Designed miniproteins, single chains. Designs and how they scored, part 89

Each design is a single chain, and the fold is of that chain. pLDDT is the mean over its residues in the fold that is shown.

## One batch from the design tools (miniprotein)

Design m3083
Fold by ESMFold2-Fast:
Structure m3083 (fold): chain A 95 residues (1-95)
Amino acid sequence: MLSVEEGLRLAEEAIKIAEELAKKQGVDLDLGIQLGVAQLLLGVARMLARRFPGDLSPEATREVRDALERARRAKTAREAIESARRAARAVLRGL
């Protein structure tokens, strides 16, 4: 299993990939909002992680890893943003 801290680092990496592709390709308002949601979910997860230290569930661990792998393979900003949002949500649910 991943620790919460490790899960947060992987989700942050997925968001970084999404930000880089968004900057390179440009994004419409919808994709910009979705990227903002990913960033917000990560921010909430970081805040909650300070109060609830531990390990992510096996399911959350798997979802974060799968989401990061998809972000790394993404060729479009849309794919990377969806993967980043999934990674951040998985960490938040795994707390």
Scores: mean pLDDT 87

Design m3084
Fold by ESMFold2-Fast:
Structure m3084 (fold): chain A 100 residues (1-100)
Amino acid sequence: DAAADAALAAQRAALDAERAAIRKQFRAMGISDSQIEMIESMDEQKARQLMKQMGIPQDLIDRWIAYLRRRRAVAVREAVATLRRAGFSDAQIAEWLAYS
């Protein structure tokens, strides 16, 4: 579906822009690229705890967590679209989603 593929591409572009904006704010606070990469590799709970310990404002923590949740949702939708293009059935895709 060309319209659905275009919508997913637009959502990915919006996520990339949001990531860049948040990373810019982290750098402005003196947070290094290696520290940003560490936060990005963590689960939500650990990321929240580390960011609080680093003195990151709650609003920016919430913005980062919202970004991570949207990124996961878009990644799942991109994976589903890829599986459909590869000829997997809706039942097979539903089984795959149950393991995620």
Scores: mean pLDDT 84

Design m3085
Fold by ESMFold2-Fast:
Structure m3085 (fold): chain A 89 residues (1-89)
Amino acid sequence: MKITTKEFDVESLEEAAEFIREVILSAGKAKITVKFENEDGKKYEIEVEIVDSNTSEGSARGAALRIAGEAEDKIGFKKGKITVTVEEP
């Protein structure tokens, strides 16, 4: 099992989605956990499982936008810190 963690300080939701997209594209088949912390210290965690080893750029972009959108809906995330953890089998 390979576990990789990356932390990003992001200035916009679009930047957060871009970093998440890049991680999804590089991971292939993996469990990806994204932790968001907004400017007020509110935290939100979302887990997604990538089951297809041939993830397309469009699929990765769509997943990243959905993940970032959930953080905006749940904690009002606009900018802050994201931590992306990738667990490969």
Scores: mean pLDDT 80

Design m3086
Fold by ESMFold2-Fast:
Structure m3086 (fold): chain A 106 residues (1-106)
Amino acid sequence: MSASELLDRSIELYQRLRALAQRMGLTQTAQLYDQYIDQLRQIKKNISLENLKEAIRILIFAEGSATLLAVLAKLQGDDATQQELLDIANELGRIRDELLAIRKSL
């Protein structure tokens, strides 16, 4: 998969994460995710070794954030939202590892 395709998939996952945060009433968290979505879109327009490092940092944050939100969903008894958040975290982790490999090859 190309860096551009991985960034597109990252944006899709962040959009899902944003929608879940909004449904959970976490408006400030959803706004932060919107900022990172915009940043990923800018990185996609100008892919460089430095910009890929920033994209990887943004994905590490999303993976940790999704995992934390999954804990909150579980505490609320929302098993479906917990599972969706864990699936998002796992896919973000895989994309992060692929972007790390691409960056190392540049």
Scores: mean pLDDT 89

Design m3087
Fold by ESMFold2-Fast:
Structure m3087 (fold): chain A 71 residues (1-71)
Amino acid sequence: EPLVTPEQVEKAAVRLVIEGKISVEAASAMGRLALERGPMTPSELAEELLKRGIISREQAEALKRELLRYA
């Protein structure tokens, strides 16, 4: 699974907010986590967000699909 950058995570988060799939608060948390951890796989990012209770499993799948467009 390819690594994604903080900039790619931000683009994916913005798109998911526009599509009504995640909240603005969740998008902000995604961006902060990506900046703190640096480049990571979509699965690693989704698992950490799920562990922190920031997103649902359905939202995690949507995030992984969106991130694959940029990798």
Scores: mean pLDDT 81

Design m3088
Fold by ESMFold2-Fast:
Structure m3088 (fold): chain A 87 residues (1-87)
Amino acid sequence: MSLDEVIEEIKKILEEAKKKFPEYSEIMEKGLEIMERLREEGEAVVGEAAYEFMKIAGELVEKKAPKEFIEKVKEVVDLLLEYDRSL
């Protein structure tokens, strides 16, 4: 999977999450900003992007978000870490 494919898959997850859980839209907008930064800066910041999404997962836990939603954010982290390990 290319970096662009990883970014597009994650953006799809975040946009679906915003539509399903509009109360968390501000957190999802942060996620989209992370993806745009990753697209601009490239593979060197993939690990930093994964860390930022781990922080988002923590924010969702603090806000007592649905477990299904938290698991989707964890899937985003896993996708980024798998890509980073493939480099």
Scores: mean pLDDT 81

Design m3089
Fold by ESMFold2-Fast:
Structure m3089 (fold): chain A 57 residues (1-57)
Amino acid sequence: SEAAERAERAAAEAVVRAYSGEDPSAALQEAKRWAEQVDEATRRRVLAGAEAGLAAR
């Protein structure tokens, strides 16, 4: 779905920004906003992926 694609894109952007030394907050907030419009399994996967990516840095 469009919401899932936007959530995944924003989550990826947050991880990329964090790895570049930039503040990921705005992109992570955008990912959470789009994740509210997807099913629970997709939301959990997208947010867990972003959290794992941010923690791995």
Scores: mean pLDDT 80

Design m3090
Fold by ESMFold2-Fast:
Structure m3090 (fold): chain A 76 residues (1-76)
Amino acid sequence: MEEEEWDRLLERHPDNLPLHIGLAYAGHPRAYERLKALADEEIQKLLDEIRASTDPEKQNELVKKIYELLKKKKLS
């Protein structure tokens, strides 16, 4: 998938960061950087922890935390 298409997906679904994280892991590292630029500081910290982790269970837990934060953000 072209980088332009990855960027378009990020802009189209700014509130669906967990989906975009999955896409970045699938093959586009720059999508991860784009996610950090669009995300809140708290979400950016979680993204850094995912990148630094080698434990798949920990990575899944962090992704779920990002998803929950996005849901709470809508309720706020």
Scores: mean pLDDT 61

Design m3091
Fold by ESMFold2-Fast:
Structure m3091 (fold): chain A 90 residues (1-90)
Amino acid sequence: SMEELLAIVREAVDRVLDEGGGRATVREIARAILEAAGLPVTEAAVEALAQTIAATLGVAPDAVVTREQITDEALRAAAEVVAALRAGGL
């Protein structure tokens, strides 16, 4: 369900930000989400997810972001990408 995917995304984001002292690159966040979702961590999947998150936040995919910058819209967009990847799409 989308609620389960949102929980996975939120937990992964919180973990990677905690590990980085409240900071992480968008790509580090994307990798953590893919790992938490049980998806293959390929460069294509990381790039697709990182680009979606970065576009939603108005930053570059290589940008370092803080917990304060992470929006509910970004978490939802990430969950939608995870759902699409699980369905074999993107």
Scores: mean pLDDT 86

Design m3092
Fold by ESMFold2-Fast:
Structure m3092 (fold): chain A 95 residues (1-95)
Amino acid sequence: SAEEGLVESTVYLYGLLEAIKKAIEAGINKAKITISLETKRFPYVELEEDVDVTEEGKEIIEKKLKEAEEEIKKFEEKGLLEYAKITGTSFEKLE
């Protein structure tokens, strides 16, 4: 459904932003980021991408992360986190 897709996309974005922030704090410029998710339909989903973690800068990433956290809290209050949960987040230095 549209609501399931919105929850899945927002949870994924939160995980991605958390990984980007950690990579920036580690002094990394480019990282391979892997996010593992549990969804209502699939017990394991793994998404991997190469990201230039310096493109937007730490301040913008922290702002987006805070906005994603607020949306996740709203989903939690509505019981919608059954649609998607982060089970793992990792990054590997490329540059």
Scores: mean pLDDT 83

Design m3093
Fold by ESMFold2-Fast:
Structure m3093 (fold): chain A 75 residues (1-75)
Amino acid sequence: SLERALRFVQAALAALRGASAAEVKAILPELSDEEVAAFIEGTAALARELEAQGISREELIAALEAAAALLREEL
């Protein structure tokens, strides 16, 4: 759903900003603790890969905030 997609984008933003596993789980309560840890690591790995391609963490955050705004408008 769009609501669930928005929560995943918000969780990724939180993880990129250094949120704890507990904070990420509060946004995505359907994920297990193991899945939350994997989500945080996956988000960090994506940020590293994009940085290698010349896309800064700040640019990634701005793009995800724009995506969250668009998803919120569709709800």
Scores: mean pLDDT 87

Design m3094
Fold by ESMFold2-Fast:
Structure m3094 (fold): chain A 88 residues (1-88)
Amino acid sequence: AAEEGARAALEGARLALQAGGNPTLATGGALSAIGALTDVELGMSEERAGRSAIGGGESAKRAGEDAGNEEAIRLGREGIEGGRRAAE
């Protein structure tokens, strides 16, 4: 859940940036998603990784909305959903 959400958030942030979305939101989303993936790889808590994936997904979704990129918005939502499942 956390890993899947973080990967979706990272891909969403990448697509939003490529589509001309807000670079601060896209970069913030990518960094939060990378943090979540790092927490997963290091065996840190699912709750912690889940919260980072939610933050990454929210930023990626907003950057996607700014860019008008439906795929980035969808991936941002998947990041939020995966993160929520990991965080309970």
Scores: mean pLDDT 83

Design m3095
Fold by ESMFold2-Fast:
Structure m3095 (fold): chain A 82 residues (1-82)
Amino acid sequence: MKLEREGSVLVTAAGIAVVAGDSELALELAEEALRIAEELKKRGDYESAKETLEGLRKIADRLSEIDEDISKRLKELIEKVE
């Protein structure tokens, strides 16, 4: 199965968790999407990795409205993968 599709599905699921108010689940799903982005980078698929990271930055911004600590943790994890 295509890794870029897995990343997209995980970002979407994390977004749904944010809407549901489940910041912990959103972080878990986002961390899985970050692992996919890291693997995409290692394979040289920088465009798909960038799309996943951009999606996760939007999730982190939305999380800052409900859980600042988790939002900050996710932003720090995104920066480490970039």
Scores: mean pLDDT 83

Design m3096
Fold by ESMFold2-Fast:
Structure m3096 (fold): chain A 81 residues (1-81)
Amino acid sequence: DLDDAIDLVVSLVPSVTKDDIRSMISRYPQMKDALISFYKVHKDPSNKKYQEEFDNQYNIIKTNNPHIGDFIQSVYDKSKK
């Protein structure tokens, strides 16, 4: 769920705290769905539906707040490298 997604993000970007991420979600609620979708993609990378769900949530965030979109992209990239 969301707490598992936050734990994954902190493991990939240890310079940010769980409270920092919760603060970002409070300011940008769409980030919650993007992080949950990201977690699903990370756990099952072969599932195209999860990838499509993440891509959709990411595009919404990137359009509305490019800085938050860049943060999510950096987390995604670190999970794939």
Scores: mean pLDDT 82

Design m3097
Fold by ESMFold2-Fast:
Structure m3097 (fold): chain A 99 residues (1-99)
Amino acid sequence: MLAEIQKLIEELKEAFENGDIEKARKVLNEILKLFNQADLATQQKMLALLEQELPEIEKIARDQAKKSGDPKFQLELEMEIGVLEVTLAMLKLSLQNQQ
């Protein structure tokens, strides 16, 4: 399961590097599906890995936004980063409520 989440994180990074917002959304949905199917111990490990990788994902997305020079595309990428940050915060709260 951790190898599967690592592969999805790499696919998410590639989607942002290519500016492929639709693929980034699809990969995030697959990560969420995998998370919801996991037991509590695996969910905790997956969340820790996602939190560890988040700064690099954000950097990749923002670097791509800057390279585009398109304000609309930059806004769309920042919105997707926001969705990712909120999603991880909600998953973290969900796990804390199970303790």
Scores: mean pLDDT 82

Design m3098
Fold by ESMFold2-Fast:
Structure m3098 (fold): chain A 77 residues (1-77)
Amino acid sequence: PAITAEELREALLKAGVDEETAEKVAELWKQGKGFQAFRLLVEEEGIEMSEKVRKILEEAGYNDAASMLDSVIESYR
């Protein structure tokens, strides 16, 4: 299922992402800039935190978003 910007923001906060970063990522997602949103997440919070977010998205059934984030994380390895 497609994740909304608000649901993404909740997942980011659950993972321990900073509130300011979570808001910026959710806003980019709302604008349809999903890859840019996840690049910002990795650049601000790092790979380990981004992996926690990916796992939360996967466990919640947001497989497309989790797959997109995994692709972005791999580009930084």
Scores: mean pLDDT 86

Design m3099
Fold by ESMFold2-Fast:
Structure m3099 (fold): chain A 111 residues (1-111)
Amino acid sequence: SAELEAIEAFVRELVRRLTEELRRGEISLDEALARGEAEARRAGLSEAVIAALRTLLALAHMFLTNPAAEARAAADAFFAVERARYADDPEALAIVEIAERVWEELFEELA
């Protein structure tokens, strides 16, 4: 849907921007999480999108501070658990799928 495409574009841009600030040591993970949540709330996005942003930023931080293989394995395990958790919630599942795509794109760009 056009709404889901807009959410994906917003999440992709915000996560990339905050991850680059994390990578440069300009902000802490806690600051990135606070800014991400504030921007998502200002945009009127759901708690599911905010949760996805928090997860993506935590995974990006893990990637920047750990071997790439460990970060990849952690991300794969996390998204498998979240897909199972929201299997009966199509709206939440769509947000999880957006987060996984954004993570895969980010991982390829940073690796």
Scores: mean pLDDT 85

Design m3100
Fold by ESMFold2-Fast:
Structure m3100 (fold): chain A 66 residues (1-66)
Amino acid sequence: SSQVQQALDLYFQGIKYEKQGDYEKAAEKFEESSRLLESSARTPGMRQAADYFKKQSEEFKKKAEE
């Protein structure tokens, strides 16, 4: 689905920013990815992935505040 593809693209953008040390932008991309996965989730596995990305976003927001 297009939403799953967009979520994956956002996730890889998040990883790219993380590798650059830009935790604020990484958090934003992981948050966007998790929201798209939540809206398109049809299985428990997809919901677990969305929750995981949301938690990663929250952790990187904390790192950005340091």
Scores: mean pLDDT 79

Design m3101
Fold by ESMFold2-Fast:
Structure m3101 (fold): chain A 95 residues (1-95)
Amino acid sequence: SQLAAFRAAFSRRSEDLLSAIFEGDIKRVQQIFQDIMDMVQSVLTNQSIVNQIQQLSQQTLQLILENRDDRLRVVSEVNRFLSQVLSLVDQEFAK
């Protein structure tokens, strides 16, 4: 149930993130990245994986800020980030 609850919340935040990107709301983008990290920290006890996701979050946010005018690239990088976070969380729950 914890993994199912995480996936449901993460799906909603992923939709919010894409919406904020399409609206150009950088403050909301930054807030949603923080909300994703708070969710990850609430469900994972492995600090090495939490730190890996935090690093991916920072790298992805930097790419968004540096490429604001390249919407296709930004959406691609965000989808890659979201897929990597889900994969890492799923792998930790499978252990």
Scores: mean pLDDT 86

Design m3102
Fold by ESMFold2-Fast:
Structure m3102 (fold): chain A 87 residues (1-87)
Amino acid sequence: SDEEIEKLLEEIIEIALSSDDIAEALAKSRELVTKWAEEQGWSEEQKEAILTVLEIAVQEIIKNRETVDLEKLKKNLKAYIKSIIES
């Protein structure tokens, strides 16, 4: 659902904002997305596509923390994740 995707994105953003180590943030993000994929019944292909986009987003937030538009990023990621799930 929309609400579940928003919750996932809020948790991913929190991981990125609370971490100074990209490798640690990526590892936590992968663990979280894997758990969500199992709970939501996503395919391996859907999981890997979502992971790819979220890993890019995590790196963007960490590298550009002072300038990143989190609300716009969250909106764009939500739309993209919905397109993957509904394919």
Scores: mean pLDDT 84

Design m3103
Fold by ESMFold2-Fast:
Structure m3103 (fold): chain A 87 residues (1-87)
Amino acid sequence: GLVQRFLGESLLQQAKKYFEQGDYELAYKYAVSSADKFLEAAKLGETSMLKKAAESYRLASQAYKKLGDTELAEEYEKKAEELEKKA
């Protein structure tokens, strides 16, 4: 619902801030938490939140890439792509 959407957006903004500051571990942790909140909102009927969850997973993928974890980066990019196909 609205609370999950608001929390997802707040977590995504914090993840972006950590990514800009070079705190890639905090960036992916906040991005994954953001995606989880957007997916909760989507399950409650807000299917438009699937695109927001995909955006959050892509940020997590980019953060893992910066940390050299190519396997996790590819996994989260794939999760984002699958969500966009369902939206």
Scores: mean pLDDT 87

Design m3104
Fold by ESMFold2-Fast:
Structure m3104 (fold): chain A 78 residues (1-78)
Amino acid sequence: MPMPYIITAEAEPAPGLAQRVQEAARSVPGVLDAHSLQRADGTVITSVLAEDEAAARAAQDAVGSVPGVTSATLSPHG
């Protein structure tokens, strides 16, 4: 079975940015889930679950291209 991957994206505090990052991630085929947590300083962390490495790399590129995203890191999950 393909190994799932997690992308962790950090973003600047901005209205609607969490939703834009999630929408960018969910537009990628093979993305299974995306959710965001807001920190006390207003910065947003978005976690994206991808079904395999190819989907994870595409999701990393998609979320990293969103204005206000400061980092996007990919790691195996499993």
Scores: mean pLDDT 81

Design m3105
Fold by ESMFold2-Fast:
Structure m3105 (fold): chain A 109 residues (1-109)
Amino acid sequence: SLQEKVLEAFRRALREVAKEYGIPEEVVERAVERFGEILRLVEPPIELVPVIGAGVFMETLLEAGVPREKAEEIAERTLVRFTERLNEALGLNLDIEELLKLFRRTSVE
C-alpha cells in the first residue's frame, strides 16, 4: 500500500540518520510508530509528509533527552534523507529546499 511504502521509506531514512548520529533503535521505532499513527488518522498530502515525519522524529529526540540544537540538526538531516527515499520509492520529485524552508518555519512557530 502507499502508506506502507511511505512508512518503510521513513524507517529507512531514520535508520541511516540514527547510524550517523548514534541514536538508539528504540528511539527510531518510537518515531516510526508515531508517524504511522499520524498517516493512518490524518492522511496528509504527500508534499507535507517529509515535514511531518521530520517533526515527529524531532519531538521523539527531544523526549529522549537530545538537546534542541542537535535535535533540529538531526531532524533537518532526516527531512533530506526521507525526501530522497520517498522520491525513490514513489517516483516523485519533491523539492528538498522548499521542504526545508517549510520545516524551519514550522519549528520556529
Scores: mean pLDDT 86

Design m3106
Fold by ESMFold2-Fast:
Structure m3106 (fold): chain A 57 residues (1-57)
Amino acid sequence: DRVARLHALSERAKTELGLTDEQIGLLRAGRVDEVLKNTPEEKRPEVLRLAAEYAAV
């Protein structure tokens, strides 16, 4: 179920990276550049990995 997979990714984004609902919405829309502008350098690979997983769902 796509909805269940998206929910699991969103929960992981909140718990592991502390992302807001707005940032999760941007990742789901493929607006990764906007999320990266406010992401610390050390968290960038994790955000990019999540963006790829959202795109694959």
Scores: mean pLDDT 79

Design m3107
Fold by ESMFold2-Fast:
Structure m3107 (fold): chain A 68 residues (1-68)
Amino acid sequence: SAMEEKVEAFRKELEAIAEKNKDAPVELILQEMAALAGRRLATLSPEEREAAKKVLMKIANEIQERLG
């Protein structure tokens, strides 16, 4: 579905930020991810936003676990 495609694209973009900034301070990685999320979430419906937020939180938690 269009929602699944958008959420998958968003996940890949977040993963790319994390990969490029491997071993960077968690705060900087999260700031870049938040900036991307702000731009992408503004283009999504409420339902798509909810799904995208879950992906963002999961990846953010993975980054914090890996670096904290």
Scores: mean pLDDT 79

Design m3108
Fold by ESMFold2-Fast:
Structure m3108 (fold): chain A 82 residues (1-82)
Amino acid sequence: SKEEEVRRLLDELIRRAVEEHGLSPFVALSYAVEIEFLAKKENIPLDELVELLRTALEQGLSPEEVVAMLKKRIEERKKLEE
């Protein structure tokens, strides 16, 4: 399922944030919760969220940078709705 894929990618983002970026597990988890909350609130398609998370992991981005990418995507979607 797409929900399962999103959770798997968020888990990997948390793992890398702790191991590669030195974030506390609590801080890393708080960013993952923010990502999930923003995506749900703004009705981001699960396919789009999966692609965004995969791109972020491929680029080695921190969770803070992923939140920034998601906020930019939300802004772009609002502009398309005019």
Scores: mean pLDDT 83

Design m3109
Fold by ESMFold2-Fast:
Structure m3109 (fold): chain A 86 residues (1-86)
Amino acid sequence: SVQEKLDKARKLLEEGKYEEALKLFREIMQQPMSGKEFLEAAYLYAEALHKLDPELGKAVYRNMAILAEQFGFKELAEKLKELAEK
């Protein structure tokens, strides 16, 4: 399931296996999922990317913040903006 893959990806991030986590997120993004699962996957993807390339990760956080704001997820948008500044 999508949730099982998300749990595995989160564990890879905790273990510092960022490239393996990114590969798994790419697989997750190719399958049908709920909006909530998509946001969780995108957030974890941005975290993995930020660890490997902080500038690229910041750009992804900024773009995700704009998308979250457009869909009315104001609290998530503010959190993503904060992460883009770190």
Scores: mean pLDDT 76

Design m3110
Fold by ESMFold2-Fast:
Structure m3110 (fold): chain A 117 residues (1-117)
Amino acid sequence: DKTQEAIERIVQALDDYIARLEEILANADKMSVSQVKSEVTRLLDAAIETLEALKKELDMSDEKGRKAAKIIDEVIAHLKAAKQQVKAATSISQLKKIIQDTIAFEKAARKELKKIG
């Protein structure tokens, strides 16, 4: 099942990005604002690119594929908004809040994807 395999790969990608964001969050107080911004921006860019590529593997003629695509579009939109918030941030505390909110959103999306996959 191509759609099932694509959903499983998307869930795995979200797990990997969540783990990397949690690592940055754990080390944020040891880093400069510019270092956190650089690392988070690279992760957000990589996540957006990966999710857009994996979304193309979904069968849009199938209801399961359409539901997964909608969740992925919402994740991509959130990550793009988070990227703008990261650019505007001026403190480690602001960056930690953005990272925490992004992790929470990705965890929620992961749970929804597992219900349809």
Scores: mean pLDDT 90

Design m3111
Fold by ESMFold2-Fast:
Formats: structure tokens, sequence, C-alpha cells
Structure m3111 (fold): chain A 109 residues (1-109)
């Protein structure tokens, strides 16, 4: 279910990025997933794809909190808030997750 996917992503984010975790960041992740549930439905059964998506979210949020912007594949991208940054990651990752491309080979953060 979508709720199980949200719980898995949030739990894994807490494990891999404990210093970035907050109630605000957890809520932002949950809201971003709710805006595009189709993007995440394929990763719920694949722990490797789940870890790749969580790592991409974590690296994007790390840069965003430090500078207010993120460099993705050499291009600077600016976001209004954490939710928008996470939404961008999920939306941009969707075609690659769907077609089985490794996210770390597609997105250089």
Amino acid sequence: SLEEIKEKIVERFKELYPDLWSEETEEAIRKAIEKNPEAVKFISKDDYQLDELVELIGEVLKQYEETGSVTINGQKVEFKNKEEAIEYVIDSSYPFIKYGFPLKDVFKI
C-alpha cells in the first residue's frame, strides 16, 4: 500500500540520514510521496531501488540545507522548501525507476 511505502522510505531515511531527520523533514517526505504515488509504487518490493531513492533524497536535502540550492548533473536547481526538493527528486526519478535504470548512474549530486 502507499502507506507501507511511505513508512519504508521514512524508516530507511532515519537509518541512513539520522542527522538530517526531523519531524518537518518526515512530513515533507510523506507529502511529496502523496503528490506522486505512481513514482514510488514500483520501489516498494525492491530494497536496492528503495535505498537508491532514499540516498538521492538525503544528498539533495543535505545540499539544500547547506546552500538553499542543489547541483544535479552540473546544473544548479533552486527550491522554495524541502517538500519541493523531495518532489523534484521523486518526479525526476520516476521514469528511471520504472525502466530499471540505477539512479546513482543517472543523477550526479
Scores: mean pLDDT 79

Design m3112
Fold by ESMFold2-Fast:
Structure m3112 (fold): chain A 74 residues (1-74)
Amino acid sequence: SLEELKEILDEKYKEAEKLIKQGKVEEALRVMEEMIAELSRAIRREKASPEEVAEVDKYLKEKIEELRKLIDQV
C-alpha cells in the first residue's frame, strides 16, 4: 500500500539523516538509492493510479532534496 511505502521511505530517511550527521556520506547515498529503488519496485508491483504514483514520487523527491541539503552542509 502507499501508506506502507511512505512508512518505509520515512524509516530510510531517518537512517540517511543519521548517517549524514555522522559524516558517513557514502553510506547515506546508498540509503538514498535504496529509497528510489523501493519506489520503482512499488510502481511495477501495484496497479496504482497515476495520481497515487505522482503523490509518492513528489514525496520521495522532497525527502531526497532535504537529504541533499544536509550533505551540502558537511
Scores: mean pLDDT 81

Design m3113
Fold by ESMFold2-Fast:
Structure m3113 (fold): chain A 78 residues (1-78)
Amino acid sequence: MLKMIEIRGLPEEDIPAIEEIAKKYGGGLSLGSDGTAFLLLPESADFEAALKDIKEKLGERAEVTVLSENYAVLTITP
């Protein structure tokens, strides 16, 4: 199963760095519009390390959210 990280407000200058993080963990980066990006990682990837690397690179400049296809089934609300 793939694990997904959503990034909102990703600056264009940081796209290459986030793409390198995706490749480091065996995944890929999908770019949306308006600075939205989705990082897809394999189940075997160190998801917490990838998330930490992304947050350290972007700081508070972008919103980073963990997503999974299973979240649609579990309907977790804040």
Scores: mean pLDDT 71

Design m3114
Fold by ESMFold2-Fast:
Structure m3114 (fold): chain A 99 residues (1-99)
Amino acid sequence: MIDEIKELLQENPEKGVEEIIKYLFDENPEIRKEALEIARIIALKGTKEQVEKLLPAVVKATFDEDEEVRELALETLEAIKEKFPELAKEPMEKLKKEL
């Protein structure tokens, strides 16, 4: 599954990002964790447009039922904040105020 997404990201980055977003909403927390690992790589090495598409799903994952998913989502948001501070600033500030 995740290897198929990695191949798709090389052939069609837009479609690969869409598949990662789907896996971030998967019923299985293990699949969501794997999707967050790829999302974190995109946050560090991908384009601003790819990160903007991932951002809402990553923010949702910070409220996940699984504690490890929440931790990985917060790490992904910190990576986004470091590379694209404008994109992460408002969601992170709101989360820190409400948490």
Scores: mean pLDDT 75

Design m3115
Fold by ESMFold2-Fast:
Structure m3115 (fold): chain A 77 residues (1-77)
Amino acid sequence: SLVDELVERLLSEDPEVRKEAVEELSKQDKETQEKVLREVMRRADEAQRTVLRVMIASTGNKELEELFDKADAEARA
């Protein structure tokens, strides 16, 4: 699925693959963004979350940034 593909690419060790996946995620609808971010939070370690947060902030997409922060907070509860 698109969700599974984006999750794998966002968690890639290749910074270019992650960058392209973040840009693609930013273009998706809110429902797809929420599904991807929930799955990322289940699988990502602290270092991966930190890197992805910075990359998402760099897109300027404040709504996506808020969705990331919400998904991260929910995963920590």
Scores: mean pLDDT 87

Design m3116
Fold by ESMFold2-Fast:
Structure m3116 (fold): chain A 75 residues (1-75)
Amino acid sequence: MTAEEVQKEYDEVEKKIQELRKKMTEVQNELDKNKDDPEKKKEYEEKLKELRKEMLPLIKKASALRAELLALQRA
């Protein structure tokens, strides 16, 4: 891949991570508001678990792309 292609892919992955972080913050706020509602608590805890599963591969991909960009910039 060219440096431009790697940068574009990195920006797209970072954008997805940022969107997921916003969703996680919203779900965490709802969880905090509904601590006394066991059904809502379970629902939001499951949503957070799903978002974490989705975010993990994106974080790994971003880390790999960032390392590749750093190597290309230093070459």
Scores: mean pLDDT 82

